# Ledger of designs, part 2: designed miniproteins, single chains

Each design is a single chain, and the fold is of that chain. pLDDT is the mean over its residues in the fold that is shown.

## One batch from the design tools (miniprotein)

Design m39
Fold by ESMFold2-Fast:
Structure m39 (fold): chain A 62 residues (1-62)
Amino acid sequence: MDEEKAREYGEKAGEAYKAGDAEGTREYAAKYAEALGGDAELAASGKTAEEAIMNANLSSLP
């Protein structure tokens, strides 16, 4: 798990979202979720950062 990379990609996803860049937002959101990988319990619960981002942020994009 790379918390530093996760933070960095999360910030980039937010910046892409503010710029109206749907592709960039999805790309950085995916990298954010991958950087949080290695947490078996979180992955097994099905409530990962990727799912949260897709439901809360990406589903609001046009």
Scores: mean pLDDT 59

Design m40
Fold by ESMFold2-Fast:
Structure m40 (fold): chain A 70 residues (1-70)
Amino acid sequence: EVEELKRQAVEAYNAGDREKAAEYYRKAAELLFEKDPNSAQGYEYLSLAYEFLGDREKAAEYAKLAEELK
């Protein structure tokens, strides 16, 4: 599931649909958090989603959380 969502996110991004790419990365992060609420990869995907939406501050916040969990 996570790998399929990641593939769809990459395809959407390559097609120029940043909002769709962000949606897929957010869904992938949600699945990762269901398995491990402290998933560094989950926060990395959430950071990418916010970056694609132009919310740079939230993207940086979640990237920092991912680093702290590594």
Scores: mean pLDDT 81

Design m41
Fold by ESMFold2-Fast:
Structure m41 (fold): chain A 63 residues (1-63)
Amino acid sequence: PRQAPPLTPEQQKAVDEALEAVKKGDFEKAGRILAELGRQSRGALTPEQLEKMLKAGEEYKKK
């Protein structure tokens, strides 16, 4: 796949906030933030961004 256009500053902030929630184990809050981002964009975040967030959650859960 080709490079997707970069996120807006507002979307990037929301992604960072969702990542922080995942790192704290607050998957409910992270899920809500991601759902709102998906609704606004009509499409999911890029696969790389979603994978990074999921990896952070799995790393936290395993540890």
Scores: mean pLDDT 65

Design m42
Fold by ESMFold2-Fast:
Structure m42 (fold): chain A 68 residues (1-68)
Amino acid sequence: TAEEYYKKGLEYIKKNELEKAIELFEKAIELDPNFAEAYRNKGKAYELMEKYEEAKEYYEKAKELDPS
């Protein structure tokens, strides 16, 4: 499920395996394109890689999907 890929991505963030985390968040998004949390954590992974422009794009997408 999208939630299973998302949770696994969070585990790879904890392990500092950021490229693997991004791959898993992409799979979560593929299964649920409105999964705001997956976009937010994909942004976090890019931020941890110091890819701030990419991080910003995904944070903005997450906010667009869940503005609350």
Scores: mean pLDDT 84

Design m43
Fold by ESMFold2-Fast:
Structure m43 (fold): chain A 92 residues (1-92)
Amino acid sequence: SEAKEEAIRLAREAAETARRLAEELKDDPEKKALLLAAAENAERAAEALEAGDYQKAINLLIAAMLLASTVPEAEEALRLLKEALRAAEKAS
């Protein structure tokens, strides 16, 4: 479905954005670790979506959002995660 393809695209874009922002936070190892963890959860969400496991994908996106929400510099990654979650919910 279009919603499934959109959710996968947004989850991957969120992961890439979180990794890029983590590199910019090299002087803050705690924030970097949180964004790398958010990126990992977003990538796993994309894999779950491809497998048709919407519940797992939604749970992973929520986990990624929680991690990213603790990092003020991660606003763009958090926005993409929220959009991915909405698309995943529509696809389910």
Scores: mean pLDDT 91

Design m44
Fold by ESMFold2-Fast:
Structure m44 (fold): chain A 90 residues (1-90)
Amino acid sequence: STRELTRRLAEEIVKIARYVKEKDWDGLQREIEEMVRLVKEIAEKASPDVAKSMALTAIDALKYAKKQSTDPEVQRLAEEAIKEIEKLLK
């Protein structure tokens, strides 16, 4: 359901913010991968308008992670995740 997908997206965003605050780059790397998996599921299950809105919110969270992290692997994974999500919006 849209409600369940929205809840899961909010939980993933909170986890990204937490890992950034804690400087847990290993946790942040795993969370970036989880976010991509969730957005793919959203693209398959949600209406196009809802999927686009949620995907843009996910991109904003990933941009935040990339900006706040000093870890090159986090920066690389976030950039790849953003590009993959942007392809889903076409």
Scores: mean pLDDT 89

Design m45
Fold by ESMFold2-Fast:
Structure m45 (fold): chain A 100 residues (1-100)
Amino acid sequence: MKTPSKEELIEEILELIREYFALPEVAAAAVEEAREADRTGDTYDREGKPVRVPEGASDEEILEMLLRMAEEEYRRLASKLSVEELEEYLKLLREQLKKL
């Protein structure tokens, strides 16, 4: 049988991340944390830029922003991993999601 490609493993990881953020309790918590980060100004992205919520943004717009940021960060991290490391990471993510 064909071993999954690195790209296929990355896409599978991203699908699990999207499923995680689709959980109502997780989505609500993530949006609240983003609004608090914008309010305090104490949270910075990986480039050292302050995390900002667009003025008047809905919870849905904030969640979409957070999902895009998470996908970009996970793609960056995953690009540095081997196929074997990605398979192990995917296994760990699946096990963590099952416990929720």
Scores: mean pLDDT 73

Design m46
Fold by ESMFold2-Fast:
Structure m46 (fold): chain A 69 residues (1-69)
Amino acid sequence: EEEEKKKKAIDDATVAASRARSLYLLHPELKPLYEEAVKFLQEAIDNPDKAEEYSKRAKELADEAEKLY
């Protein structure tokens, strides 16, 4: 239901931020992408009604970091 979708979006953003963090730990130059992914995770938590949009942004940043390596 709606609450489950919001929770899943926040979980997805958390996974994306974790993926970006793992890459950043190996490649410090990815820090800006990791910091932006964490920012979108925080925004998803603060605004659950927009969590799916912020989760998508966090996933895009994690995917961008992976494409670089």
Scores: mean pLDDT 82

Design m47
Fold by ESMFold2-Fast:
Structure m47 (fold): chain A 69 residues (1-69)
Amino acid sequence: SEELREKAEEYRKKAEEYMKKALEYSKLADEYARKGDREKALEYMSKTAGYVLKAMTYVTDALALERER
């Protein structure tokens, strides 16, 4: 189905958006870790993990839609 293919592409774009946010927070975590601010480094690492999980969920949903056809 073309509709399922379009929805899978939408989910892949959402995954890319969340991975971009994860990368941004990962860079902040690195910066605070270098400064010795463990609390902020852990906070931004937690946010990084959250966005990676969201991105993986969208990738999984896209793969499921691509298999339905």
Scores: mean pLDDT 86

Design m48
Fold by ESMFold2-Fast:
Structure m48 (fold): chain A 73 residues (1-73)
Amino acid sequence: AEELIKKGKEAYKKGDYEKAIELFSEAAKKALKEGDNKLAAEALVNKAQVYAEKFGDHEKALELIGKAAELYE
């Protein structure tokens, strides 16, 4: 999962925002399967930042932040 977050951040730096979302989605899914709630939350936060900052989709970003917050319970 951590390698997928790293690849997602690299895609974001290159301007491949759709690829970044895909990689962060895969990272969150893999981290959840492995029981790593902190990595899953990190992936969801990174995905939310792409939606808010690059697509202007603040509603989607808030939804993803809410899901990340639940993983810290």
Scores: mean pLDDT 82

Design m49
Fold by ESMFold2-Fast:
Structure m49 (fold): chain A 76 residues (1-76)
Amino acid sequence: MEEIKKRIEELEKKIEEIEKEIKKLKEELEEAKKSSSEEAKKKIKEIEERILELEIERGMLLIELGVLKLILKKLE
């Protein structure tokens, strides 16, 4: 049981880190959208692609977290 609890804590910390990075990138995206330059358009695309990658990673970690929490609940 302790190993599952430790893994849950690791996943929660990693999810929080990813959420903070996504938030920062969304703020950078809003700043980039204020400019109409071609350089800003390229930067917007790069930021959007990075956000998508992080959201996929977060989704996978949330699934693992949900499974581990369900296992832990059944062991009680």
Scores: mean pLDDT 83

Design m50
Fold by ESMFold2-Fast:
Structure m50 (fold): chain A 83 residues (1-83)
Amino acid sequence: MLTPEQRQAEADELFRVAEELIKKANEAIENGDYKTALRYVVAAYIALIGAEYFDTDPERIARLRKLVDEASKKVDEAIEKAK
C-alpha cells in the first residue's frame, strides 16, 4: 500500500491533472474541436475518479466533479449543435 504521504501526493497530482484537462476541454470547445474536447472530458473524469479514491477532502472533490459535469454538458450541447 502507498504511504499516507504518497496517497496525498497522488490525490494532489490527479486533482491538478483533472483541472488542466478541463481547461483544455473548454479551450477545444471554443476552437470548435468537439471531438478533442470530448477526449479531454473523458480523461478528466478518469482523473477525477482517481483523485476521489485517494483524496480526503470531499468539498474539493465535489467542486471538481461539478466542473467536469459542466464541461461534459458543454461538449454534448456543442456536438448536438454541430449535427
Scores: mean pLDDT 79

Design m51
Fold by ESMFold2-Fast:
Structure m51 (fold): chain A 93 residues (1-93)
Amino acid sequence: KEIEAETYLALLEIYVAILKIDKQRGIKLTPEEAKRIADRMLELADKIKELNPSPELLKQAAEVLRDAAEIFEELGAPQEYVDRLRKKAEELA
């Protein structure tokens, strides 16, 4: 369970790393891109939650989702996806 949850957390961290690169390059997110990335990150977060990992890992996943939401706002993503990422972060805590 823990190793599988850690793998999903690592994938979430990779998405945040990609978003940070887009921010550095001045690339804004299209609504279609924001939807695809948000849907995938939310799917990974749900998989982490279903595995009942340690509270520490859930806290880390919540932090990664909050970071993603902040970058989504900076990159011009639709507010609905920002809100969904923040809500999922609260749910994991």
Scores: mean pLDDT 86

Design m52
Fold by ESMFold2-Fast:
Structure m52 (fold): chain A 92 residues (1-92)
Amino acid sequence: SEYEKVLEKLLKYLEEKAEELGLKEEEIEKLKEKLKKMFETLKKKGKSVEEIESTLKRFIDLELRIVAKIKLDKEEEEKETEELRKEAEKLA
């Protein structure tokens, strides 16, 4: 069905973009499950194939932007921790 084709296309888009951002498999699977639930909800509400594709693509883009920002902040914290560890080793 056209709905199944859109879901497969969206899942592939999510996976490709999440892999580009370096997300772990567990994080990708969690996002896929959220996407599937949202898809089922919109389909149940009688949304058209085009409305579902547009809405869920925006959802994917937003979720990935949030994850990318969190990851950037976490990577900065990890770099600061490593620098402090090296400084401590120089004093020992």
Scores: mean pLDDT 78

Design m53
Fold by ESMFold2-Fast:
Structure m53 (fold): chain A 93 residues (1-93)
Amino acid sequence: MTWAEFVGEVLARQAEALRKEGRLDLADRLEAIRPAVVRIVAAMDPEERAEFLRAATNGDAERIRELALRAGLDEATAEEVARTLVEYSRYFK
């Protein structure tokens, strides 16, 4: 399994868990950004990937957006990725 495949599987399972908890909007948004996150993780080197995962865990919207743009996402998609991952980080324990 590649890192991109692993991240895709994690996001899919987290979306399903959120759906079971009644967090339907966040689950749908997490599933919607999943292909974009998989694509940028596949494009990242190990250092960039570690930074991205740290930024996502910490809810650092500016850093998530910066790394997503650098990895080739357009501004609208990068903003949606940042917004969704920041909201999700508030439920990470």
Scores: mean pLDDT 82

Design m54
Fold by ESMFold2-Fast:
Formats: C-alpha cells, sequence, structure tokens
Structure m54 (fold): chain A 91 residues (1-91)
C-alpha cells in the first residue's frame, strides 16, 4: 500500500540520519513512519530504530518504551529484546 511504501522510505531516511549521528532528525523520520503504518511490522521496525536513537541520546526511559512497543507488535524480534535488556541495564 502507498502509506506502507512511504513509511519504508521514511525509515530509510531515518537510518541515513542515524548513521550521520543526527539522532534528532532520525527520531522525526521514525515517528512519521510509525504514524503511516500503525499495527504493522513496519511500525515495529520503526519503533526499534526509534529506541536505538533514544539510546544514543542517553534517553534510556524513552528507548525502553519504544522497544516494549516494538515487541508488542513483533514478540519474536530478538534484536528488540536484546536492546531492551541493554537499555534497562543503563537505568
Amino acid sequence: MEKEIEASKLIQKGVEAFNKKDYEEAIEYYKKAIELAPGTLLEAEALTYLGEAYFKMKDYEKAIEAYEKALELDPNNKKAKELLEEAKKKL
């Protein structure tokens, strides 16, 4: 669907910003992707990347929230589980 294609492109732009260490810009792209693809695995993916960006900014509480929401949508996501545990250790 058109919205899912746009969400995927926004996730890609977010990853590009994240790799440039522009975590605030990455967060904006991931939030837009989440709004376009609610209830999908794309939302789970965007939430996982959102958590990683918050983690890099040392906002561990927001990182945990994002990873927990990702796991509600994709309970078998090993990466999100590992990242959630790592974020909890930083509190």
Scores: mean pLDDT 88

Design m55
Fold by ESMFold2-Fast:
Structure m55 (fold): chain A 86 residues (1-86)
Amino acid sequence: MTVVLRAIGADERGKKLAIDGGRGMEAGGGDVEIEVKGDEVVVTARNAGTPGMMAAMAAAVDLEVLGYRLESKVEGDTVELTATRP
């Protein structure tokens, strides 16, 4: 499966959590690409297994604890987790 973690309007803490989530997805065997554009971080993990999904979920929950609004979307083989700073 493909897992996408987006952090929108991210401060330095949010960026770090998203990037650390990407490292967790890569450690889980996923093919990870990280894009940072201003206050947006997009982490895309292709061929992510259960360990990659768990790493993405953990990062998304950490962003939610920081006050980000978390939305999840499943479309075919893609799981997208979007955390938006209020």
Scores: mean pLDDT 84

Design m56
Fold by ESMFold2-Fast:
Structure m56 (fold): chain A 76 residues (1-76)
Amino acid sequence: SLRQKAARYLAAGNIALVAGDIAESLGQKEEARRDYEVAAELFEKASEYFQQAGDTEGAELARKNAELARKKAEEV
């Protein structure tokens, strides 16, 4: 289902975000930036699928997470 696809992309985005945070903590700035960019793309896909499923709350959460991941990528 669309909601299951959204949940999978949200979970994948969270994994990428954590990977970015770990890389940043280790001083691996290039790897951190790539992981944060991947997280943002995955959260954007999650938001699209939540919107298609009619899950406005899920879509808003995923969108905010994408914005956070983009900001982290820019600040690394």
Scores: mean pLDDT 92

Design m57
Fold by ESMFold2-Fast:
Structure m57 (fold): chain A 64 residues (1-64)
Amino acid sequence: KVDELAAKATDDSLPLEERVEAIKELGKIGDPRAKEPALTGLGRVVRQDPELAAKVLKEVSKLV
């Protein structure tokens, strides 16, 4: 479960929308194992779309 979402969140070949969805799902889980993949994925989104990354970071920070 977490491993699948972590793989999607950090997969640069996936559409940005799919990666953002995976990051948000990791945030909902509340598992410590979800924190690192969520933050790594967010860092990559910042390079492509900083505004979207800021919104996702706010959601993940609230849930994680």
Scores: mean pLDDT 73

Design m58
Fold by ESMFold2-Fast:
Structure m58 (fold): chain A 77 residues (1-77)
Amino acid sequence: MPQTVVNSMRHAVSVNSDVFRDGLIDSGMSQSDADRVIDMINNMTDNTDPVSFLQQIADIAQSSGANDVADSFRQSV
C-alpha cells in the first residue's frame, strides 16, 4: 500500500532522521540525495500523492546508484 509505506517513512524520519539518512547512504545514496529525500518527507502534506512521491524517491535513488532502494520503492507503487 503506497500510503502505508509513506506513513512508515514519515514515522521513521520523525523518530530519528539521522538513522534514516544513514540507512539511505549505506544503501548507496549520496549524502546530498539522502538529505533531499528527508527534506521531501518533512515537506509532505495531506495532498501529496503517495504513488508519485515514491516514484520520485525511486528516481533519486536510481540516479545515486542505489538500485536496490530504487527497486524497493518502485515495487511499493
Scores: mean pLDDT 78

Design m59
Fold by ESMFold2-Fast:
Structure m59 (fold): chain A 67 residues (1-67)
Amino acid sequence: SKEEFWEEVEAGIARIQLAVSLEVAKRNKTKEVFEEAKRDIERLMEKYPSVREDGEAALKEIEELEK
């Protein structure tokens, strides 16, 4: 359906946004950027259940970078 198609498109965009947030965190490595990236990833995970696993992996990676 048209609705299902747009849901898949939105989920795909969310995966890209999640990947971008993680890469920005990896490149900048500041407390402020880590906090912003974690908030953005958490919001994406709440809105799009399909990216939850990717989000959890990204959050763990950021936590390791904070050490």
Scores: mean pLDDT 83

Design m60
Fold by ESMFold2-Fast:
Structure m60 (fold): chain A 60 residues (1-60)
Amino acid sequence: MERLAEAVADYRSDDPDFLDVKKGDLLRVHRVREDGWAEVESLKTGKKGWVPLAALRLLE
């Protein structure tokens, strides 16, 4: 499922599989896992990675 999301909180990780986001960033959501993680792509930087679903607001 591909949809847009907005970061509602800052998230940072030193792991390259995880994506750094700042509140207000727009992201494309590629996958959502039932364990509360989302695979996303930053529309600002083009980078992909995992972020906590709790840090995102899914857009319809």
Scores: mean pLDDT 78

Design m61
Fold by ESMFold2-Fast:
Structure m61 (fold): chain A 70 residues (1-70)
Amino acid sequence: SEEELLKAQELWLETLKKVDEAIKNGASVEEILKIVDEGEKKMLEVISDEEVKKEVKETAEEVKEQIKNR
């Protein structure tokens, strides 16, 4: 649903803020990946739509790849 998507986006923005702060503070790649994993889990807890769950998982994996490769 659109409401679930909006809530997931809000939680994802919170996760990205934590990632940005961790990068600014010189956190390790492992620590930053843990923040992304925790954010993904929180989003999946509020989503009932299977298509939205798939998109969340794919987005989190893409961000983790970007963190690992850059």
Scores: mean pLDDT 81

Design m62
Fold by ESMFold2-Fast:
Structure m62 (fold): chain A 76 residues (1-76)
Amino acid sequence: DRVTVSATTDDPQKVAEAVIKAMEKAGARNVKVDLLNDTTVTVSAESPNGLEVGQAGIKAAEKAGGKNVVATVRPL
């Protein structure tokens, strides 16, 4: 599955780093930042367990101060 996590934030770098680390720890590969600007972060990754990776990413983004956090899981 391809997992994408998006959040709005006042500190995009902090949220991006937290999401990347959480997704990697949950077993995701090819973790990358798709979008990073002053207010928004989007991180994508690949995993056979997209739901677990997505939930880990959401939790990490929220803990890092992210708002409007959304995860999307799509089959590859």
Scores: mean pLDDT 81

Design m63
Fold by ESMFold2-Fast:
Structure m63 (fold): chain A 85 residues (1-85)
Amino acid sequence: SPKEKILETAQEVARRLLERAKSEDFIKSVALRIEAVGVLTLAEIAVKSEDPEPWLEAMIRGARAVDPEAAELLEKTYEEIKKEK
């Protein structure tokens, strides 16, 4: 389901951001940890929303600011949701 895909992708993105935070300098580590919490929070809102797309767009923008590769995972999920009938 779209909701399961959103939650699974958000958890994977958060995991990647938190893992990167272990190896980055203090300021970058803090930014990655804040974004991990942000992605998980927005995903919870998205799955309670009738239209998750605006919340996925917000998650993509936030992730892109700290980790463009993590944002690509969210973009893939967004495209999959758009293609669902």
Scores: mean pLDDT 85

Design m64
Fold by ESMFold2-Fast:
Structure m64 (fold): chain A 56 residues (1-56)
Amino acid sequence: EEVRKRLLKLIGEILDLIGDIIELELNPVPDTEEKIEELEKKIKELLEEIKALPEP
C-alpha cells in the first residue's frame, strides 16, 4: 500500500519535471541549459528511488 503510493508520487514528480523541461525547450530563458541539467539530475535521483522500491 505505502510502496504503491510512493511509486505513484515519484512518477508524478518525474512527469512534472519532464513538463518543466519541455516548457523550457519551447520557451527558453537565460540559463535554460543549466536549468534543464538540474531538472535531469532530479529525474535521475527519482529514478534511483524507484529502482530501490520493492514491487507492490
Scores: mean pLDDT 80

Design m65
Fold by ESMFold2-Fast:
Structure m65 (fold): chain A 68 residues (1-68)
Amino acid sequence: SDEDIEKELLELLKEAGEALKAGDRERVQEIIRRIEEMARELEKQGRHSMARYARAQAQLLRQSLEEL
């Protein structure tokens, strides 16, 4: 459901924040990959705005990872 997908995205973002605080580069990269995969699934479902949001979050995480 839409609610389940949104919850999963929010949980991934929370996990990414924890991984960044821990300096766990590998985990942050894994989470970015999962968010990008979720964005592709959202586009297939016609959820273009949410897919765009997910991709924007993945880009911000990549920038944060470079600062780590």
Scores: mean pLDDT 85

Design m66
Fold by ESMFold2-Fast:
Structure m66 (fold): chain A 54 residues (1-54)
Amino acid sequence: MEAEAAEAAGEAAEAAGDLEAARLHYGRAAVAYARAGEPEKAAAALARARSLTP
């Protein structure tokens, strides 16, 4: 799965109020960005996932 697709899915889930799904998708985006050699984007996606935790 592409990193940007996972990030877009996270944004869509967050807009729909599904914070659990948003966290999952942002987490997947972080892993995909890390594998693509984009550690700064991976860190940003992980930070967004963490910000959705109570």
Scores: mean pLDDT 79

Design m67
Fold by ESMFold2-Fast:
Structure m67 (fold): chain A 64 residues (1-64)
Amino acid sequence: EEKLKAIFEEVLKVSPVGIHDNFFELGGHSLLATRLVSRVEKEFGTKIPLTELFENPTIEAVAA
C-alpha cells in the first residue's frame, strides 16, 4: 500500500493521492499510465494490463 501510493504520487507528480482517487482525474494520461504499470511490475513483479488500469484507475483496485 505505502509503496504503491508513493508510485502513484511520483508518476502523477501530485501528493497526497488517496486510495480511491481516480488516476486519470488527477492528471494521468496514457503515457503516465504506461509508466505506472511499468513501475508496478518492477516493484512488485506483477503485470497489470493497461486495460485493467483504464477500467479501475485507483490504488485500491491496483493493490488487489
Scores: mean pLDDT 75

Design m68
Fold by ESMFold2-Fast:
Structure m68 (fold): chain A 65 residues (1-65)
Amino acid sequence: MLEELKKKLEELLKQASLAVQGNEEAKEKALELVKEIQEKFSKKDLEEVTEEVAKIAGVPAEIPG
C-alpha cells in the first residue's frame, strides 16, 4: 500500500534528521526502516512514493543508491 510506504518514508526522514544530529537510537530506527521498506515494497512503489515525500520535504529525490 503506497500510503503505508509514504508514512514509513516520512518517519525515515524524521529519524534520519535526528541521526545526523547524533541520535544513535534514531540512526538504528532509520536503518531498520530502510530494511523494512526495501523488503516490503517494489522499486516502482518506492520511486512513486519517494517523489511525493520529496515534494513534501522540499528536496529532489530519486531511488537511494
Scores: mean pLDDT 69

Design m69
Fold by ESMFold2-Fast:
Structure m69 (fold): chain A 116 residues (1-116)
Amino acid sequence: EEEEKKKKAEERKKEIDKIFVKVLDESDKKGLSALETALLLAKEIAKWGIKNSEDKEATPEQRELLEKAKELIKNLKDVTSLSDATLLILKLTEAGVRKSLEELLELIEKKLEELK
């Protein structure tokens, strides 16, 4: 069980590292701002989370995390606010609630379009 948990954590880290490299490469090629780059990172993490998620109902605590993440993204003014949102998104990817991650993805994509 401990070995399986470590292996899953290592696999998760490798996938996140791949997302980070991909986002930085795209940012460099497109000349994205720091804010756009961070939003693209949040988008790719949410997409990865959806692929590893299940059709299940969110707990009250998971709903609170979702609402906090949504408010941080809606009221995004700086990279610090986005770092907080990204941490909440990572927690929601561990929770594995597909609908919550899909709602976050839609909001992130809308915010990216607003910055163009």
Scores: mean pLDDT 78

Design m70
Fold by ESMFold2-Fast:
Structure m70 (fold): chain A 63 residues (1-63)
Amino acid sequence: SAVEAIRELAYRTARRLLAEGRSPEDARKQAIETAVQVGESLGVSEEEARKAATEAADRAIAE
């Protein structure tokens, strides 16, 4: 589903940014904003996309 794609994108983006040496705060913020933009392009509301992206990014930075 589009929501699952948003979660996967946010998780992978946050993990990549962490591996590149970005702070957890920066990785979280960029992963969420990137996944929200993609989610909206897929027809998911900003609210739902941000919720899904935030959950996945938080999981990524929690190790």
Scores: mean pLDDT 88

Design m71
Fold by ESMFold2-Fast:
Structure m71 (fold): chain A 75 residues (1-75)
Amino acid sequence: MKEFLRNTIRVLKELAEKIREKYPEVQELVDKTLEAADRMEKAIEEGKPLDEVLSLLQEALKYLTEAFKKYRELR
């Protein structure tokens, strides 16, 4: 479980950074995605309940999805 969540955070950060490099216009959404991912990582380290960790994951995914949507609209 913990290893799976850590890998998920890594993938989210990599995708967010890749989008940011190509389209500065989505930077705000990328920053929010990275912030949510960082909060998720801290929640895991602090041993927070799984429901709290999953809520942070859902938040990160929502921001990343919006970033991809804007990315598609800009091209």
Scores: mean pLDDT 77

Design m72
Fold by ESMFold2-Fast:
Structure m72 (fold): chain A 86 residues (1-86)
Amino acid sequence: MKITLSLSNASAATIKRYTQHAERMKRQGYDVSVTESGTNLTMTIDNAAPEIAVAFSLEAIGLKLEGDKVTITRDGDTLVITITRL
C-alpha cells in the first residue's frame, strides 16, 4: 500500500527525526521519498507493508493525544496522514 504523510509547523528536531526515519526505511528496502521545506515535511512510502501503516497511524494518534491536529484518511490503497504541530 501507499502512505503519504504531511507534517506542518514542525520543529527542526522533529523534521530531523522524520528524515532520519525515512533514511532508515530506505536502507531496509522501502520505497520512500521525503521532501523538506522549512517547518514542513512530506513523506511518501510506495511499498508499505500493513504493519508500517499501523505504526504510522499509531504515531499520528499519539501526536493527536499530545494536542496536535491530525487527520487520517484512506483512499483505495493509499493511507493519507496529515499532522499540524501546535
Scores: mean pLDDT 83

Design m73
Fold by ESMFold2-Fast:
Structure m73 (fold): chain A 65 residues (1-65)
Amino acid sequence: AAQEKLDQARDYALKAAEYLRQGDLEKAEEYARLAERYAQEAVAIDPSAIPQVQQVVQETAAAYA
């Protein structure tokens, strides 16, 4: 369950980065919020997932640089 939420969060983060590259800022923001929500749900289920959530956040930030 927690890993599935993490996988979904990462997928949404990648979609947000892709929409940002396309210039669709509204969709990029929407998918970024979905990524954050699923990451938070993963941590709520399994707090040991925090390092993996931090990695997803770092990967998303790198895609925006």
Scores: mean pLDDT 74

Design m74
Fold by ESMFold2-Fast:
Structure m74 (fold): chain A 83 residues (1-83)
Amino acid sequence: MEEIKELLEKYEKTGDSSYLGKVIKELKNTEDLEEFKEKIKIALEFFKKIGKEKLDKFILVLTAELADDPEKLKVLEEVLKEL
């Protein structure tokens, strides 16, 4: 949890896309679906506060990176409906 928040804060402060890449990698490598759901909620709430354009871009990139993981895609879809 703390690592995701730290990476998001660094991305906001620096604008460095490498931190966004690290967030996506952390999400993709989270094996437990319940932990993944909580991490996704944190990331989506963060981008929702930043703005719609950045939120939409984040969702597009994450969806593409999760194309090979239907279980995580379903969790992402469920969280997006609750956002």
Scores: mean pLDDT 80

Design m75
Fold by ESMFold2-Fast:
Structure m75 (fold): chain A 60 residues (1-60)
Amino acid sequence: SKQEILELVVEALNEIGDFTQRILEARRAGDEERVQELLEENKEWNEEFIKKLKEFLKKL
């Protein structure tokens, strides 16, 4: 349903905001290793989210 898609998008936006904030904080601290870890975690999360979205769309 449109409602379920909207909820999924809102969850994604919130998670993107959280990762962005954490990356910015790590950059301000000069913690390049932490920045790289967060970028990898963000990449993994995005790949998993796209996979879930594709499976959700198949149910329609």
Scores: mean pLDDT 81

